# Designed miniproteins, single chains, continued (2): the designs that were tried, part 45

Each design is a single chain, and the fold is of that chain. pLDDT is the mean over its residues in the fold that is shown.

## One batch from the design tools (miniprotein)

Design m5477
Fold by ESMFold2-Fast:
Structure m5477 (fold): chain A 93 residues (1-93)
Amino acid sequence: MSPAEHARAGDLEAVKEHADARDERGRTPLHWAAFAGKLEVVKLMVELGLGDARDDAGRTPLQLAALMGRDEIVDYLADHVDAAGRTPQDVLA
């Protein structure tokens, strides 16, 4: 399976092995975990320092979580990942 598939499945070991891998759209496992609502994967990726990577569309995992209504992940990323020192309101406003 691709790193994106492992992230969607919540496979922490496979995600950790390919934590910095990017798919065909430049998305990291964190982007897919945020999109799919996999909080455990999100926590692992943030602990590895990979919380602010952008995809080919310039989207962060926080923006994808917000777009998909993943409130728990939005709150977690907002508290732990702010690449520019910006609040979540600065992204959503």
Scores: mean pLDDT 69

Design m5478
Fold by ESMFold2-Fast:
Structure m5478 (fold): chain A 60 residues (1-60)
Amino acid sequence: GPMLARATKDVETDAPGFLSFKKGDLVEILKEYSDGFALAKSLKTGKVGMVGLSLLEIVE
């Protein structure tokens, strides 16, 4: 199935290409990078953006 993760805190950003979310939001990890970042899709909004893996807790 899809690799799902949960946001561990609120993130508000206007930075291009980065994902905003609230604590507890589920995201689908589309691609992991070696630098500790991932490309993820918000299941709430459908938006895709970069997120730090340290901000996520893997659930699957």
Scores: mean pLDDT 82

Design m5479
Fold by ESMFold2-Fast:
Structure m5479 (fold): chain A 112 residues (1-112)
Amino acid sequence: TPLLEAARAGDLERVRALLAAGADVNAADEYGNTPLHLAAARGHLEIVELLLEAGADVNAADEYGNTPLHLAAQSGHWEIVELLLAAGADPEARDVGGLTPADLARLAGHYE
């Protein structure tokens, strides 16, 4: 969908325009990735803020059980990790391998 593409690309103004036009903030791709997953994985902080304000499901899980918090932590985007936690993200959520966001951060070498 256009919103998923804009969120992946980091196009803040396009995300804003699509949400204003009534785009589904929780629309998922074939893998269960929402706009929040894609923005969090790619480090697009302002888009993460906008999506959360628009009612994005902070705990949405993709087909592997990964939440946006898993993807932000795995990618080392700590400001986004803090934002997601403040928005009610579950730090104890486990993917299909039984891994938490903190486990994925450690495996990726982001263990500050």
Scores: mean pLDDT 88

Design m5480
Fold by ESMFold2-Fast:
Structure m5480 (fold): chain A 115 residues (1-115)
Amino acid sequence: GTPLHEAARAGDLETVERLLAEGADVNAQDEDGFTPLHLAARAGHLPIVELLLRNGADPNARDKYGTTPLDLAIASGHNTIVLLLTGEDVDLGNENPSEVKNYEEAKKLYKELFE
């Protein structure tokens, strides 16, 4: 993968910001067809997912097996990232306040990017 793939996988937000500012291809694919967004979504790095989407990352990118970033977020149980990528409305009345806030911020970002 590219340095952007490694930073996204590792959760290194500062390096992701720097590489994107230097003109790194946000939609670059590695040998398996993974984009940085696939790796960030699989790892559960919400701030990096948000940053990549703001920089034009394709949320529907498919790896060599047809797997999307959404599929990886679902498989890894990263519910906030699933909401961000789907724009679904979730009733979080029984969740803790920090989780509710993360979901609301994710929904706002989805509307900003896709609506």
Scores: mean pLDDT 78

Design m5481
Fold by ESMFold2-Fast:
Order: structure tokens, then C-alpha cells, then sequence
Structure m5481 (fold): chain A 65 residues (1-65)
């Protein structure tokens, strides 16, 4: 739903904020929650784009941990 997409976007934003503050464990938890929501949604261009962005953020963060 549109609401689930909005929640995933919000979690991605919160994860980026946490990462910018050096709180990598909190950032990773937000990104994981966003991915969990997105993985439960039907495939669409919007969902695919957001999923790609979240996966990229997780991969970049894991390289630093």
C-alpha cells in the first residue's frame, strides 16, 4: 500500500540520519526494517527503486562494520 511505501521511505531517512551521526547499529536496524516492509510489497517501479536504495545503504554500511 501507499502507506507501507511511505513508512519504508521514512525508515530509510531515519537510517541515513542515524548513519550520519555515527550510530551504525541503529542505522542498520532502520534499513533492515525498511527492507522487510518492501519485501512484503508487490513489485512496482516505486517499490523496486526504494528496495535498490535500501539494499545499497545496507551494503555500504556493512562494509564499514
Amino acid sequence: SEVDLAIAEMLLALGKIAASRGDYETALEYFKKAKEILDGLPDSPETAALREQVEKEIAELEKKL
Scores: mean pLDDT 84

Design m5482
Fold by ESMFold2-Fast:
Structure m5482 (fold): chain A 73 residues (1-73)
Amino acid sequence: SWREIVESLSELQKKILGLLFREPLSAKELAERLKVSQATVRRHLRYLESLGLVERLKDGRYAVTEKGREALL
């Protein structure tokens, strides 16, 4: 289930999803808010994209997918 997937996520991955649930953000903005490197954020974003929970927008920002929204409810 989507709940099991979300519950298996790392603390940082859960924080990324929580921020993106509120508004689309770039990897730079996520790194600044979470006080981690952009490389670390991009690694986690690639993983979350592989799960279908986030998507990259044409402007380079990331957003939660419909599946990601459903998993967070």
Scores: mean pLDDT 85

Design m5483
Fold by ESMFold2-Fast:
Structure m5483 (fold): chain A 58 residues (1-58)
Amino acid sequence: MIGVLALEDYEAKTPDELTLKKGEIAELIESLSSDTVKVRLNGKEGLVPGSYVKPVPI
């Protein structure tokens, strides 16, 4: 599986986005655009900016 590591805290700005804390690893669901990825964390799915995360193997 592929995950994404949160490089810094991100606060969701819309209902479609997911809040991340620095150091959390979420499951990568898909890349929607060059700057947006869909992830799952603790059973919740949402969008986060690609610049806030780094792909990591899990």
Scores: mean pLDDT 79

Design m5484
Fold by ESMFold2-Fast:
Structure m5484 (fold): chain A 73 residues (1-73)
Amino acid sequence: SEAARLKGIKRIGEELQRLDEEGKLSVEHSLVAAMAILSETPDLGIEALKEGLSVEEFVKRLRERGITPVLPR
């Protein structure tokens, strides 16, 4: 649903804000977040951000779950 999608985006935004406030936010985190939103996998994106996964590691996780990653332009 649209409400569930928006809730997922909000939770990703909150995790990115936490990383920024801790001085840990990187371009890699922003790319993982964007990919999670575009691939409609916000929960996996939040887990990846909390674990500090790279884009390559997140792509591998999505593929292992049978999800085709949608790359940001």
Scores: mean pLDDT 84

Design m5485
Fold by ESMFold2-Fast:
Structure m5485 (fold): chain A 83 residues (1-83)
Amino acid sequence: DEAGKYAELGQEYYEKGDYDKAIEYYEKAIEINPNHAVIWTELGKAYYEKGDYEKAIEAYEKALEIDPTNEEARKNLEETKKE
């Protein structure tokens, strides 16, 4: 799964604190599979860590459009809106 491999690379860079690289790889994963709520949630988290709260909100909202039951996206969206 090519999308899964890009998501794994995004996660690796996220854990290293390289949020720009994490975003790059999560975006590549989404280009292949745009309907994966978990990847949209991870993209939002990377934008949040970078301080780009507007883009974080957009990513979390997209995750919830795909999967309205995604509790992580909902919680992170609510927390980001308070910034």
Scores: mean pLDDT 88

Design m5486
Fold by ESMFold2-Fast:
Structure m5486 (fold): chain A 83 residues (1-83)
Amino acid sequence: SNIEKYEEEIKKDPNNAKAYFNLGKEYFTQSKLEEAIEYYKKAIELDPNFAEAYLNLGRVLEILEKYEEAKEYYKKAKELDPS
């Protein structure tokens, strides 16, 4: 599965922010929102300039109606990638 592939990437390189981000996306597509949040946060910890991880975290928080938290992550994403 895609989840198992990304878990293997993380086992090979625990600092692979993209692999954590991709796990977050996989859990999001399965509507496992709490797991998606945890993996997006891990991607941000490893790469604080990962604009797309902030954007996707904001999106999940907005779905959970955590609008103020979502707004802060969207602002950070915009600051990192204003395009």
Scores: mean pLDDT 88

Design m5487
Fold by ESMFold2-Fast:
Structure m5487 (fold): chain A 63 residues (1-63)
Amino acid sequence: GALPVATATKDYSGSSSGELSLNKGDVLQVLKVLDTTTWLAESLNTGALGLVPASYLEVSGSV
């Protein structure tokens, strides 16, 4: 299926290599759903790629 756009609902500081840091309100393109807790995403604000906790994201429609 099509991968969603999501918005960060709160700040997240990436603590390990490969994790993406988020600011509340950042818009992300979901690239891959690895499982129910971890997604691979691209920040549409910065262009950075990384793993993000799905619980920090609210799925919204297209940008």
Scores: mean pLDDT 77

Design m5488
Fold by ESMFold2-Fast:
Structure m5488 (fold): chain A 156 residues (1-156)
Amino acid sequence: KKKEIVTSLYNIETGKAEAEEVIPELLKKYVEGVDDELAEKLANLIIYGTTKKNPDKNYVGKTAGLPPVVTLALYASQENPKDSDGTPLSPELAKLLKQAYELLKEILGEENIEKLTELGRKYVEALDAGNYEEAREIALEAHQFVLDVLEKLLAE
């Protein structure tokens, strides 16, 4: 049953749980080959768009404004995944990202994953063009779409 993953993602999206606490635990539980260090790096990628964190706690990558599932779909959709700074992922981290993506695709369905990937691409395109108002509107659409999908899955 996918209820635990859907409930956890819903709690993150509604602010009832911290993504930094929940996502590494889900990755370690459901993605084969993930240890503590890889879970933290992959979680930082899908939450913040980078495997790095600023020691002063103010670091955010380009995709930090998106829901984690949108960022996961965006980065995993690339043949050779790179972080938000354009740095290629290690082969091991890229493999685990693809495994997490396949799990998410099984849970949310292919059509929903395609929409999440599209929203992520549009968001990054708007930011890179300096269209911050458009990027904000896309982020709001992405958050609402994720909530709608997760609520439908929870309703059975």
Scores: mean pLDDT 82

Design m5489
Fold by ESMFold2-Fast:
Structure m5489 (fold): chain A 124 residues (1-124)
Amino acid sequence: MRTPLHEAAEAGDLERVRELLAEGADVNAKDDNGNTPLHLAARFGSLEIVELLLKAGADVNAKDNNGNTPLHLAARNGNLEIVELLLKAGADPTAKDNNGLTPLDLAKEAGHDELAKLIEKAIK
């Protein structure tokens, strides 16, 4: 179920995210689509919020109802700095969504060539 932390992460409201985490908000709560706050921060491009959520213990490899991890969403949207941060935090670059697509596949489909090269280097 959607929480205030989901709303703050989607809105890019850094101060509200800080307040909610300080109040003990569940960093790994899932909304009706299976999105955690980290999925929304990665999707909407809020680097500082991604950093705060990861520091608070967000599951970097959580899957939404479509099998997307936060890395899938950041890769599709071309957020290079967020992709770098998620990979450093232990995001799995080989994870497949429910259509069998990896973050690399989504970056290539979206035409994000530099980001695709970064993900390729992370794949062993």
Scores: mean pLDDT 88

Design m5490
Fold by ESMFold2-Fast:
Structure m5490 (fold): chain A 108 residues (1-108)
Amino acid sequence: AGQDEEARVLLKNGADVNATVAAAPGNTAAGDTPLHLAARYGHLEIVEVLLKFGADVNAQDIFGSTPLHLAARYGHLEIVEVLLKYGADVNAQDKFGKTPLDLAIDNG
């Protein structure tokens, strides 16, 4: 429902593109940036907006996962391709030693 345009308006008005979700009981998104959430949920247009506004493509959540780990884990191929175009580290390891490729295989 126009969330990519809403994201653009907020970012143009000073929203922190790299703001993290605070740790709270039951909050599994703790340490996630907007780019982590967009990559996890398959919001391609929002991923592109966030990257154009300077989102850290290699930001790590509390598990050491990058947005590329989440896109690969959840099978969002077009987001994987966009993140790689913006310089995502294909060999990044999470806290369990898993790369994005490992997560793609483990979920295929």
Scores: mean pLDDT 80

Design m5491
Fold by ESMFold2-Fast:
Structure m5491 (fold): chain A 104 residues (1-104)
Amino acid sequence: SMEELKAKVELFEAAAEGDAEKVKELLESGLVSVEDLNMTLGELRVELGGPSSDDVVDSYTPLHLAAINGHKEIVEILLEAGADPNLKNKEGLTPEDLAKKYGK
């Protein structure tokens, strides 16, 4: 639905920006599934009517975005909600690998 699509956009934005309260609200809303937590930014862009790209950031899940930006509370919230910590981006890096690489 349109509301579920908006919720997914807000999830990626909140994870990147450090809005832990918004992440909690989205998870409590029922509009975001566990499958959505494991979606890449590129997959979301395709759902929005855009083409797929070779941009490395398009391979990031919400958990990758939270981790690279050092948003530890959001990382914990997403993991508790069922986000997969073992998913690798285009560079073969997990969210934990990104956090370590960028000193987070």
Scores: mean pLDDT 86

Design m5492
Fold by ESMFold2-Fast:
Structure m5492 (fold): chain A 143 residues (1-143)
Amino acid sequence: MADVNAKDKYGYTPLHRAAHAGDLERVRELLERGADVNARAGDPETSPGAATPLHLAAHSGHLEVVRLLLEHGADVNARDNRGFTPLHLAAWSGAPVEVVRLLLEHGADVNARDDLGRTPLDLAEAAGNAEIVALLLEHGAER
């Protein structure tokens, strides 16, 4: 593909797709070629809409992709079109606790609220992700 930041018909860049798939080598290649680490999905019909590559990697639990994106300046507190941060999606999906820990170490707002007023703790509790609940509480999550 000639343009590393070109959006497909679903509003996703190549970096969004590589991050969602956990393709670490492709993520590295795209970032080295100047891919926008904070690109937002442009198609309002896709889910999650207006997501960054970090949202997709965090949701899918791809620890090393999350690490690489953060090292390249990914906005740890980026909000999608529903107000979800990467931490909300990791908490909701039951991502590995190491993904949640890495986001928190990079300054993720443990008390961020989505458009419905829900925190990452609210989503982890609703999903039954007890290990993530414990980690969020250790990092100052409010009930």
Scores: mean pLDDT 86

Design m5493
Fold by ESMFold2-Fast:
Structure m5493 (fold): chain A 95 residues (1-95)
Amino acid sequence: SAGGEALLAQLAAGRDVNEADEYGHTLLHQAAARGDLETVKALLAAGADVNAADKYGYTPLMLADLMGHDEIRDYLLAQGADPSARDSVTGEGLR
């Protein structure tokens, strides 16, 4: 779907790439949860915090892992995502 274009449009409209909504979700959280790898790459290139935690303590890495987006999980780890949020990334999270 066109969800990644909508997220990038918010960035283009002057939103801080690391600004969180009322739930603590950044644009990177939304892209990771949706499985949009190209938007994840664009947001990280724009300076998105790979380790930002939302109001519930979820990082983009945790959301990608919970949603089964293995390519995004692996990409976030390569970009410095902290696997110490580990319930989702260590042996339990990898299923």
Scores: mean pLDDT 74

Design m5495
Fold by ESMFold2-Fast:
Structure m5495 (fold): chain A 112 residues (1-112)
Amino acid sequence: AALRGDLEAVKEALAAGADVNAKDFYGRTPLHHAALAGHLEIVELLLKAGADVNAKDDNGNTPLHLAAKAGHLEIVELLLKAGADVNAKDKNGLTPLDLAKQAGNEELVELL
């Protein structure tokens, strides 16, 4: 799907009263999916709509873990500004910083 079409669909769903923190089959919220996919404008919209920045999926991943693993620097910055917990641990005891180090992303390691 085109990014702009996805953004409009999210806007329409929120306007219709959709739960911004609804979890899918994997325990992931819309914010988890947008952060993993690198959809910066959708991340911004969801945070403004009251998305839980520290929601954990079934693997204990927060949106910050997924953005750090995927190397999305601008999304990591936005999540940190929104109050993301840098010390949150997934089910393996890994923080977003640990995932950035594993990915070899020096800019994210310096930011976290």
Scores: mean pLDDT 84

Design m5496
Fold by ESMFold2-Fast:
Structure m5496 (fold): chain A 59 residues (1-59)
Amino acid sequence: MEIAVAVKDFHHDAPAVLSFEKGDVLEILRRFSDGDLLARSLKTGRTGLIGPEYVEIVE
């Protein structure tokens, strides 16, 4: 399981984009060729797209 931790808050109301808070633990589900990530929040169980600049990969 690939784990990332949010290094910044990110809030967006689009349904395809994941909102999160700094320090939230995210599971990386998929990496796209353009650099975007599909992630799941372990706090909320929601999935969505995130920018790689908002997270640090830990596992």
Scores: mean pLDDT 80

Design m5497
Fold by ESMFold2-Fast:
Order: C-alpha cells, then sequence, then structure tokens
Structure m5497 (fold): chain A 60 residues (1-60)
C-alpha cells in the first residue's frame, strides 16, 4: 500500500511535474523525490511511470 506521501508524489508525477518541481512543491530534495518514486514503482510492480500510472488508474 502506498503511504500518503508516496500517493502525493505519484499524483504530481501524473500531472507531468519533474522531480525538481515536486521537491520544490513538497519542500523535499530532488533526491528524496527520486527515492520515493523508485519505492512507489516497486510497490506497484511497475517498471516505469507509464506502468505505474496504468496500475494506479486500474485501482481507482
Amino acid sequence: MLTPEERRVLALLAQGLSHAEIGERLGISRATVSRLTRRIFRKLGARDRREAFARAGELA
């Protein structure tokens, strides 16, 4: 299950924001956004952003 923080990062990624923009938006480093993104993909079993978004959409 995704944490609230991971869900927020995923939503911003789906809106087309870069890791830098998400970091600025959430007050965290770009490196932290990158780590959270990799963790989200592992939890969803997705290889890339397209698969992650598709899986999140199927769960909604």
Scores: mean pLDDT 78

Design m5498
Fold by ESMFold2-Fast:
Structure m5498 (fold): chain A 91 residues (1-91)
Amino acid sequence: MESFKELEKSLEEAYKFSKGDGLFETALKLVKKAKEAYEQGDFEKALELLEQTIRLLEGAAEAYRQLGDEELAKKAEELKEKVLKVKKEIE
């Protein structure tokens, strides 16, 4: 699915922008697992993994804001919106 490829690319870009922040690495791993589940026809698992990714990115955006890193907070929120769009395409 095109949306998964775009989401993976956006997460890889955020990971590089963050200088290898483990949070964006974890989000990328979850999205890759969700894509694998989707391709295997396990839509329930794909949706669960995307929901976990949304929660992770929401918590990340808040944490980055509290640390004063507004650029990383914004990237986490933008990625959360992209994950939500992919989730709605599967639902």
Scores: mean pLDDT 84

Design m5499
Fold by ESMFold2-Fast:
Parts: C-alpha cells; sequence; structure tokens
Structure m5499 (fold): chain A 66 residues (1-66)
C-alpha cells in the first residue's frame, strides 16, 4: 500500500525534492482513476497546504490517497 504510493510519488517528483505541485497532484489522481475538477484540486490543496507553499509533501500526499 504505502510502497505503491511512494513509487507513484517518486514518478511525479522528478527532482526528488519531496514535494508535489498542484498540477502534479492532478496528474497523480488521474493516473489512479480519479478525475477531479480544478476547483476540487484547489480545495484539497488549501486544506492540506497549511504553510501556503502551494505544494504537498509525501506525508500529506500519502494521507490523501490512503
Amino acid sequence: EDEEIEKLFAQFDKDGDGTITREELKAVLESMGVDPTDEEIDALLAAMDKDGDGTINFEEFKEMLK
């Protein structure tokens, strides 16, 4: 379970800096069979991005897809 998510995260985090941008998040969800709207992505990111950096770290990403 978590290994599959880690592998998926690594595929979208090409630089390996441990974060995923809004656009990468949408692409990840689409690859998993989820097709969220732009507004859904914005709402999800706002709820998870407590620092307002506009990115999601691995722990937040895993919690969303768990």
Scores: mean pLDDT 69

Design m5500
Fold by ESMFold2-Fast:
Structure m5500 (fold): chain A 157 residues (1-157)
Amino acid sequence: SDTLRENEIYGNLRGLENLARRIADLSAQAQDLLARFRALLEQGRPELSPEVQALAEEAIRGADETLDLAARAIALINKLIKDLKYAPEAAAALQALADAARSTADLLDSLAQLLSQNPSPVAQQMAQTAQGLADTFRQLEDLASQGYGLAKGISSL
């Protein structure tokens, strides 16, 4: 029935609204961890190989890009809730966020493992912060993947 299709769209829109708030909360947590990681990197540079420093700088860049994509996804979800024509664009933004969050989390996991092998206290603190940031981006990947499914469901109908 037409009522079932409308109820499914309404359910997906409520799910997307909830996911947008959760993505915003995780993005704020990631920003705080990223600021801490940047400060630790500047303190720790003399204790780190140039290769580890380069990987840390790449991870910071990846995190910044992922957080920009999170902001874009939230904005497009908010547009979609008001106008269904934004469903394909919101789906594409959520897919891009999921892919970026996964890549950034993988890089942060590798970086945390390398930092954990360095006995320096600052490197150990950086490893813990990188792991916390990786875990946050894994959660962002999961939320973005869920959001992609909901937005794609709307755009395919």
Scores: mean pLDDT 92

Design m5501
Fold by ESMFold2-Fast:
Structure m5501 (fold): chain A 67 residues (1-67)
Amino acid sequence: MELTPLEKKILETIAENGSLSQRELAEKLNLSQATVSRHVKRLKEKGLVKIVDGKIVLTEEGILYLL
């Protein structure tokens, strides 16, 4: 599975912060919430992130991908 540089940066940013909302992630990466939403949806489809109580968190697969 190949991630774009932006998708990898999104995973790294979530890992550094533990959990982030779409808004917080957009603010940290200087992206629109719409752009973040699109990439988060793709990462969720790949099983690398999940949403818990409105926060985006890494799955076990997402953590392993960053190793």
Scores: mean pLDDT 83

Design m5502
Fold by ESMFold2-Fast:
Structure m5502 (fold): chain A 122 residues (1-122)
Amino acid sequence: MTPLHSYAYVGDLEGVKKLLETRDVNEKDEEGRTALHMAAYSGHLEVAKLLLEAGADVNAADDEGRTPLHMAAYSGHLEVAKLLLEAGADVNAKDKEGRTPLDLAREAGHEEVAALLEEAAA
């Protein structure tokens, strides 16, 4: 995991800000994940906002074809999912197993995120 990914995962907003002065906001780790994937998975709304303002690709796909919206849906982070949708996240993006963010929210039992994604897909 790169330092930018680690800070995004733990929600260190100041650490992310400092690294963005010298690092590409869209740099990928060994699994094809960006810092935005990490912030979405861990539910760090303010870090996710900062990354999007810095030019993070809202639809970046990791090696499994998963986007940040897939990560927020799987982990049940409603406010991050809303932010990603407002930033232009593809609600219909499919991972390599053919699963959408909605499929992952339902599988994980995150009813509020599932309801948000159903509305966004309509």
Scores: mean pLDDT 90

Design m5503
Fold by ESMFold2-Fast:
Structure m5503 (fold): chain A 96 residues (1-96)
Amino acid sequence: MDRLNDLLFFGARSGDLELVKRALEQGADVHAQDEEGRTALHLAAENGHKEVVEYLVFEQGADVHAKDKEGRTALDLAEENGHEEVVKILREAGAK
């Protein structure tokens, strides 16, 4: 795996917005998928990291319609985990 994409995934999962920004600035792919087909947006949404979700969607053009290997979107993961503020952000960004 590209080290930068791994750094992006770690930052998204942990809610480390500065690390997410650094990884993307250094050439990490915002559309990259892990072994489960999850993007950084999926990982941030699953863990309720609203500031990372806002940055990925509104500043970096992350695909809110991207599906993991189980057919789940970032919105699906946020709803399943009860992250109401992330659900609002994703719906405002056009997630259905």
Scores: mean pLDDT 87

Design m5504
Fold by ESMFold2-Fast:
Structure m5504 (fold): chain A 83 residues (1-83)
Amino acid sequence: SHEQLVEIGRRFSRADKDGDGTISTAELGTVMRSLGLGQIPEDEVIKEFDKDGDGTISSAELGTVMRNLGLSDEEIQEMMAEM
């Protein structure tokens, strides 16, 4: 599982070419689904954090999403270390 978290971080780092620390909610949903984390309804999770409807989520908000999905702080640190 931690290998999947590292892969998520790497994918987001590659997508965040501007280094602004934001990720699209569509990309988050796609990554979660592709890595088997899509057992949770992504639209409900995304709606909870994208309250402004701007279609983006910060790296800090991503960490909160993963924690709410039951990941430990250590697992989140591993993911974010690759971002």
Scores: mean pLDDT 64

Design m5505
Fold by ESMFold2-Fast:
Structure m5505 (fold): chain A 63 residues (1-63)
Amino acid sequence: MPRVLAVALEDYEARTPDELSFRRGDRLEILARDPEDPSRWLVRSLETGRTGWVPARLLEVIE
């Protein structure tokens, strides 16, 4: 299956250990959507290799 890629539209600072911090323009791989909250996506940073939950609204899909 092809990877689903996105770019960060704004800087974000993680508020919990399960979230990922990123900067505007960072490239992220979308790994999963939260079935209980569709506004949250699990992503992996292509810049740092770290994974975490982020607000989907701050991402633009570029696959």
Scores: mean pLDDT 80

Design m5506
Fold by ESMFold2-Fast:
Structure m5506 (fold): chain A 72 residues (1-72)
Amino acid sequence: SDEELEALFKEFDKDGDGVITAAELRAYFREKWGLDLSDAQVAEIIARADKDGDGVIDYDEFKAFYAEASAV
């Protein structure tokens, strides 16, 4: 399961810098699901996952967010 999460994270993290930015989130949803998210929608997703307030999502935050979404 961790390999599946890592593979998903790497699909978002195109540059391999270990974080997901707002631009990468928006590009991923547009390319994979045909969804053009607004700035407000992208900001809300980041705010839910970003616990440090740095405006990006690292792998630990991504894993925690996915676990929260899957648990209840």
Scores: mean pLDDT 74

Design m5507
Fold by ESMFold2-Fast:
Structure m5507 (fold): chain A 155 residues (1-155)
Amino acid sequence: SDDRMMDFYMNGAAGELLEAAEKALEAARKLQETVRDPSYREEAVRLLEETARLLDDAASLLEEAAKYASPEKGKKLLEAAKLVREAARLVREAARLLREGNIEDALKLFLRALDLAIRATELMLEVASPRIQPRLREALEKLREARRLVEESLA
C-alpha cells in the first residue's frame, strides 16, 4: 500500500538523517578543537563531507516518500527534502572553506545548514508514524547540540 511505501522511505530517510546528525555533532566538536589547533582540520573536513553525503541520501529518500504520501503530507516531505538538500550544499561549501583555512566562514555556513536540517526534521516529525518519531527526535536533539557548539565556536 502507499502508506507502507511512504513509511518504508520515511524510515530510511530518518535513519540517514540520524547518521547525518551524529556526524554533524562530531564535526561541531572537531571544529571547536580546530579553532584552537589546526591539526584537527582534516578530520573536521571529512566529518562535514560525510554529513553532506548523508543529508543528500536523506533528501532522496524524502522525495521517494513524497510520491506515496497524501497531498498534504507530500507537500511537507518535499519541503523537508528541499531544506535537507540546501543543508547538504551548505555543509559541502563549509568543508571547502575549512580546507582552505577559512574557519569562521565555514562555521557560519555550517550554522545555517544546521538551522535548515532542524526545520526539515520538525517537518518530518509532523508526518512520521509513531514508530519513526523516536529516531527523528534523537536526530533533532543531536542537531540542536551541534548548533549550540557551532554558536559557541563563533563567540
Scores: mean pLDDT 93

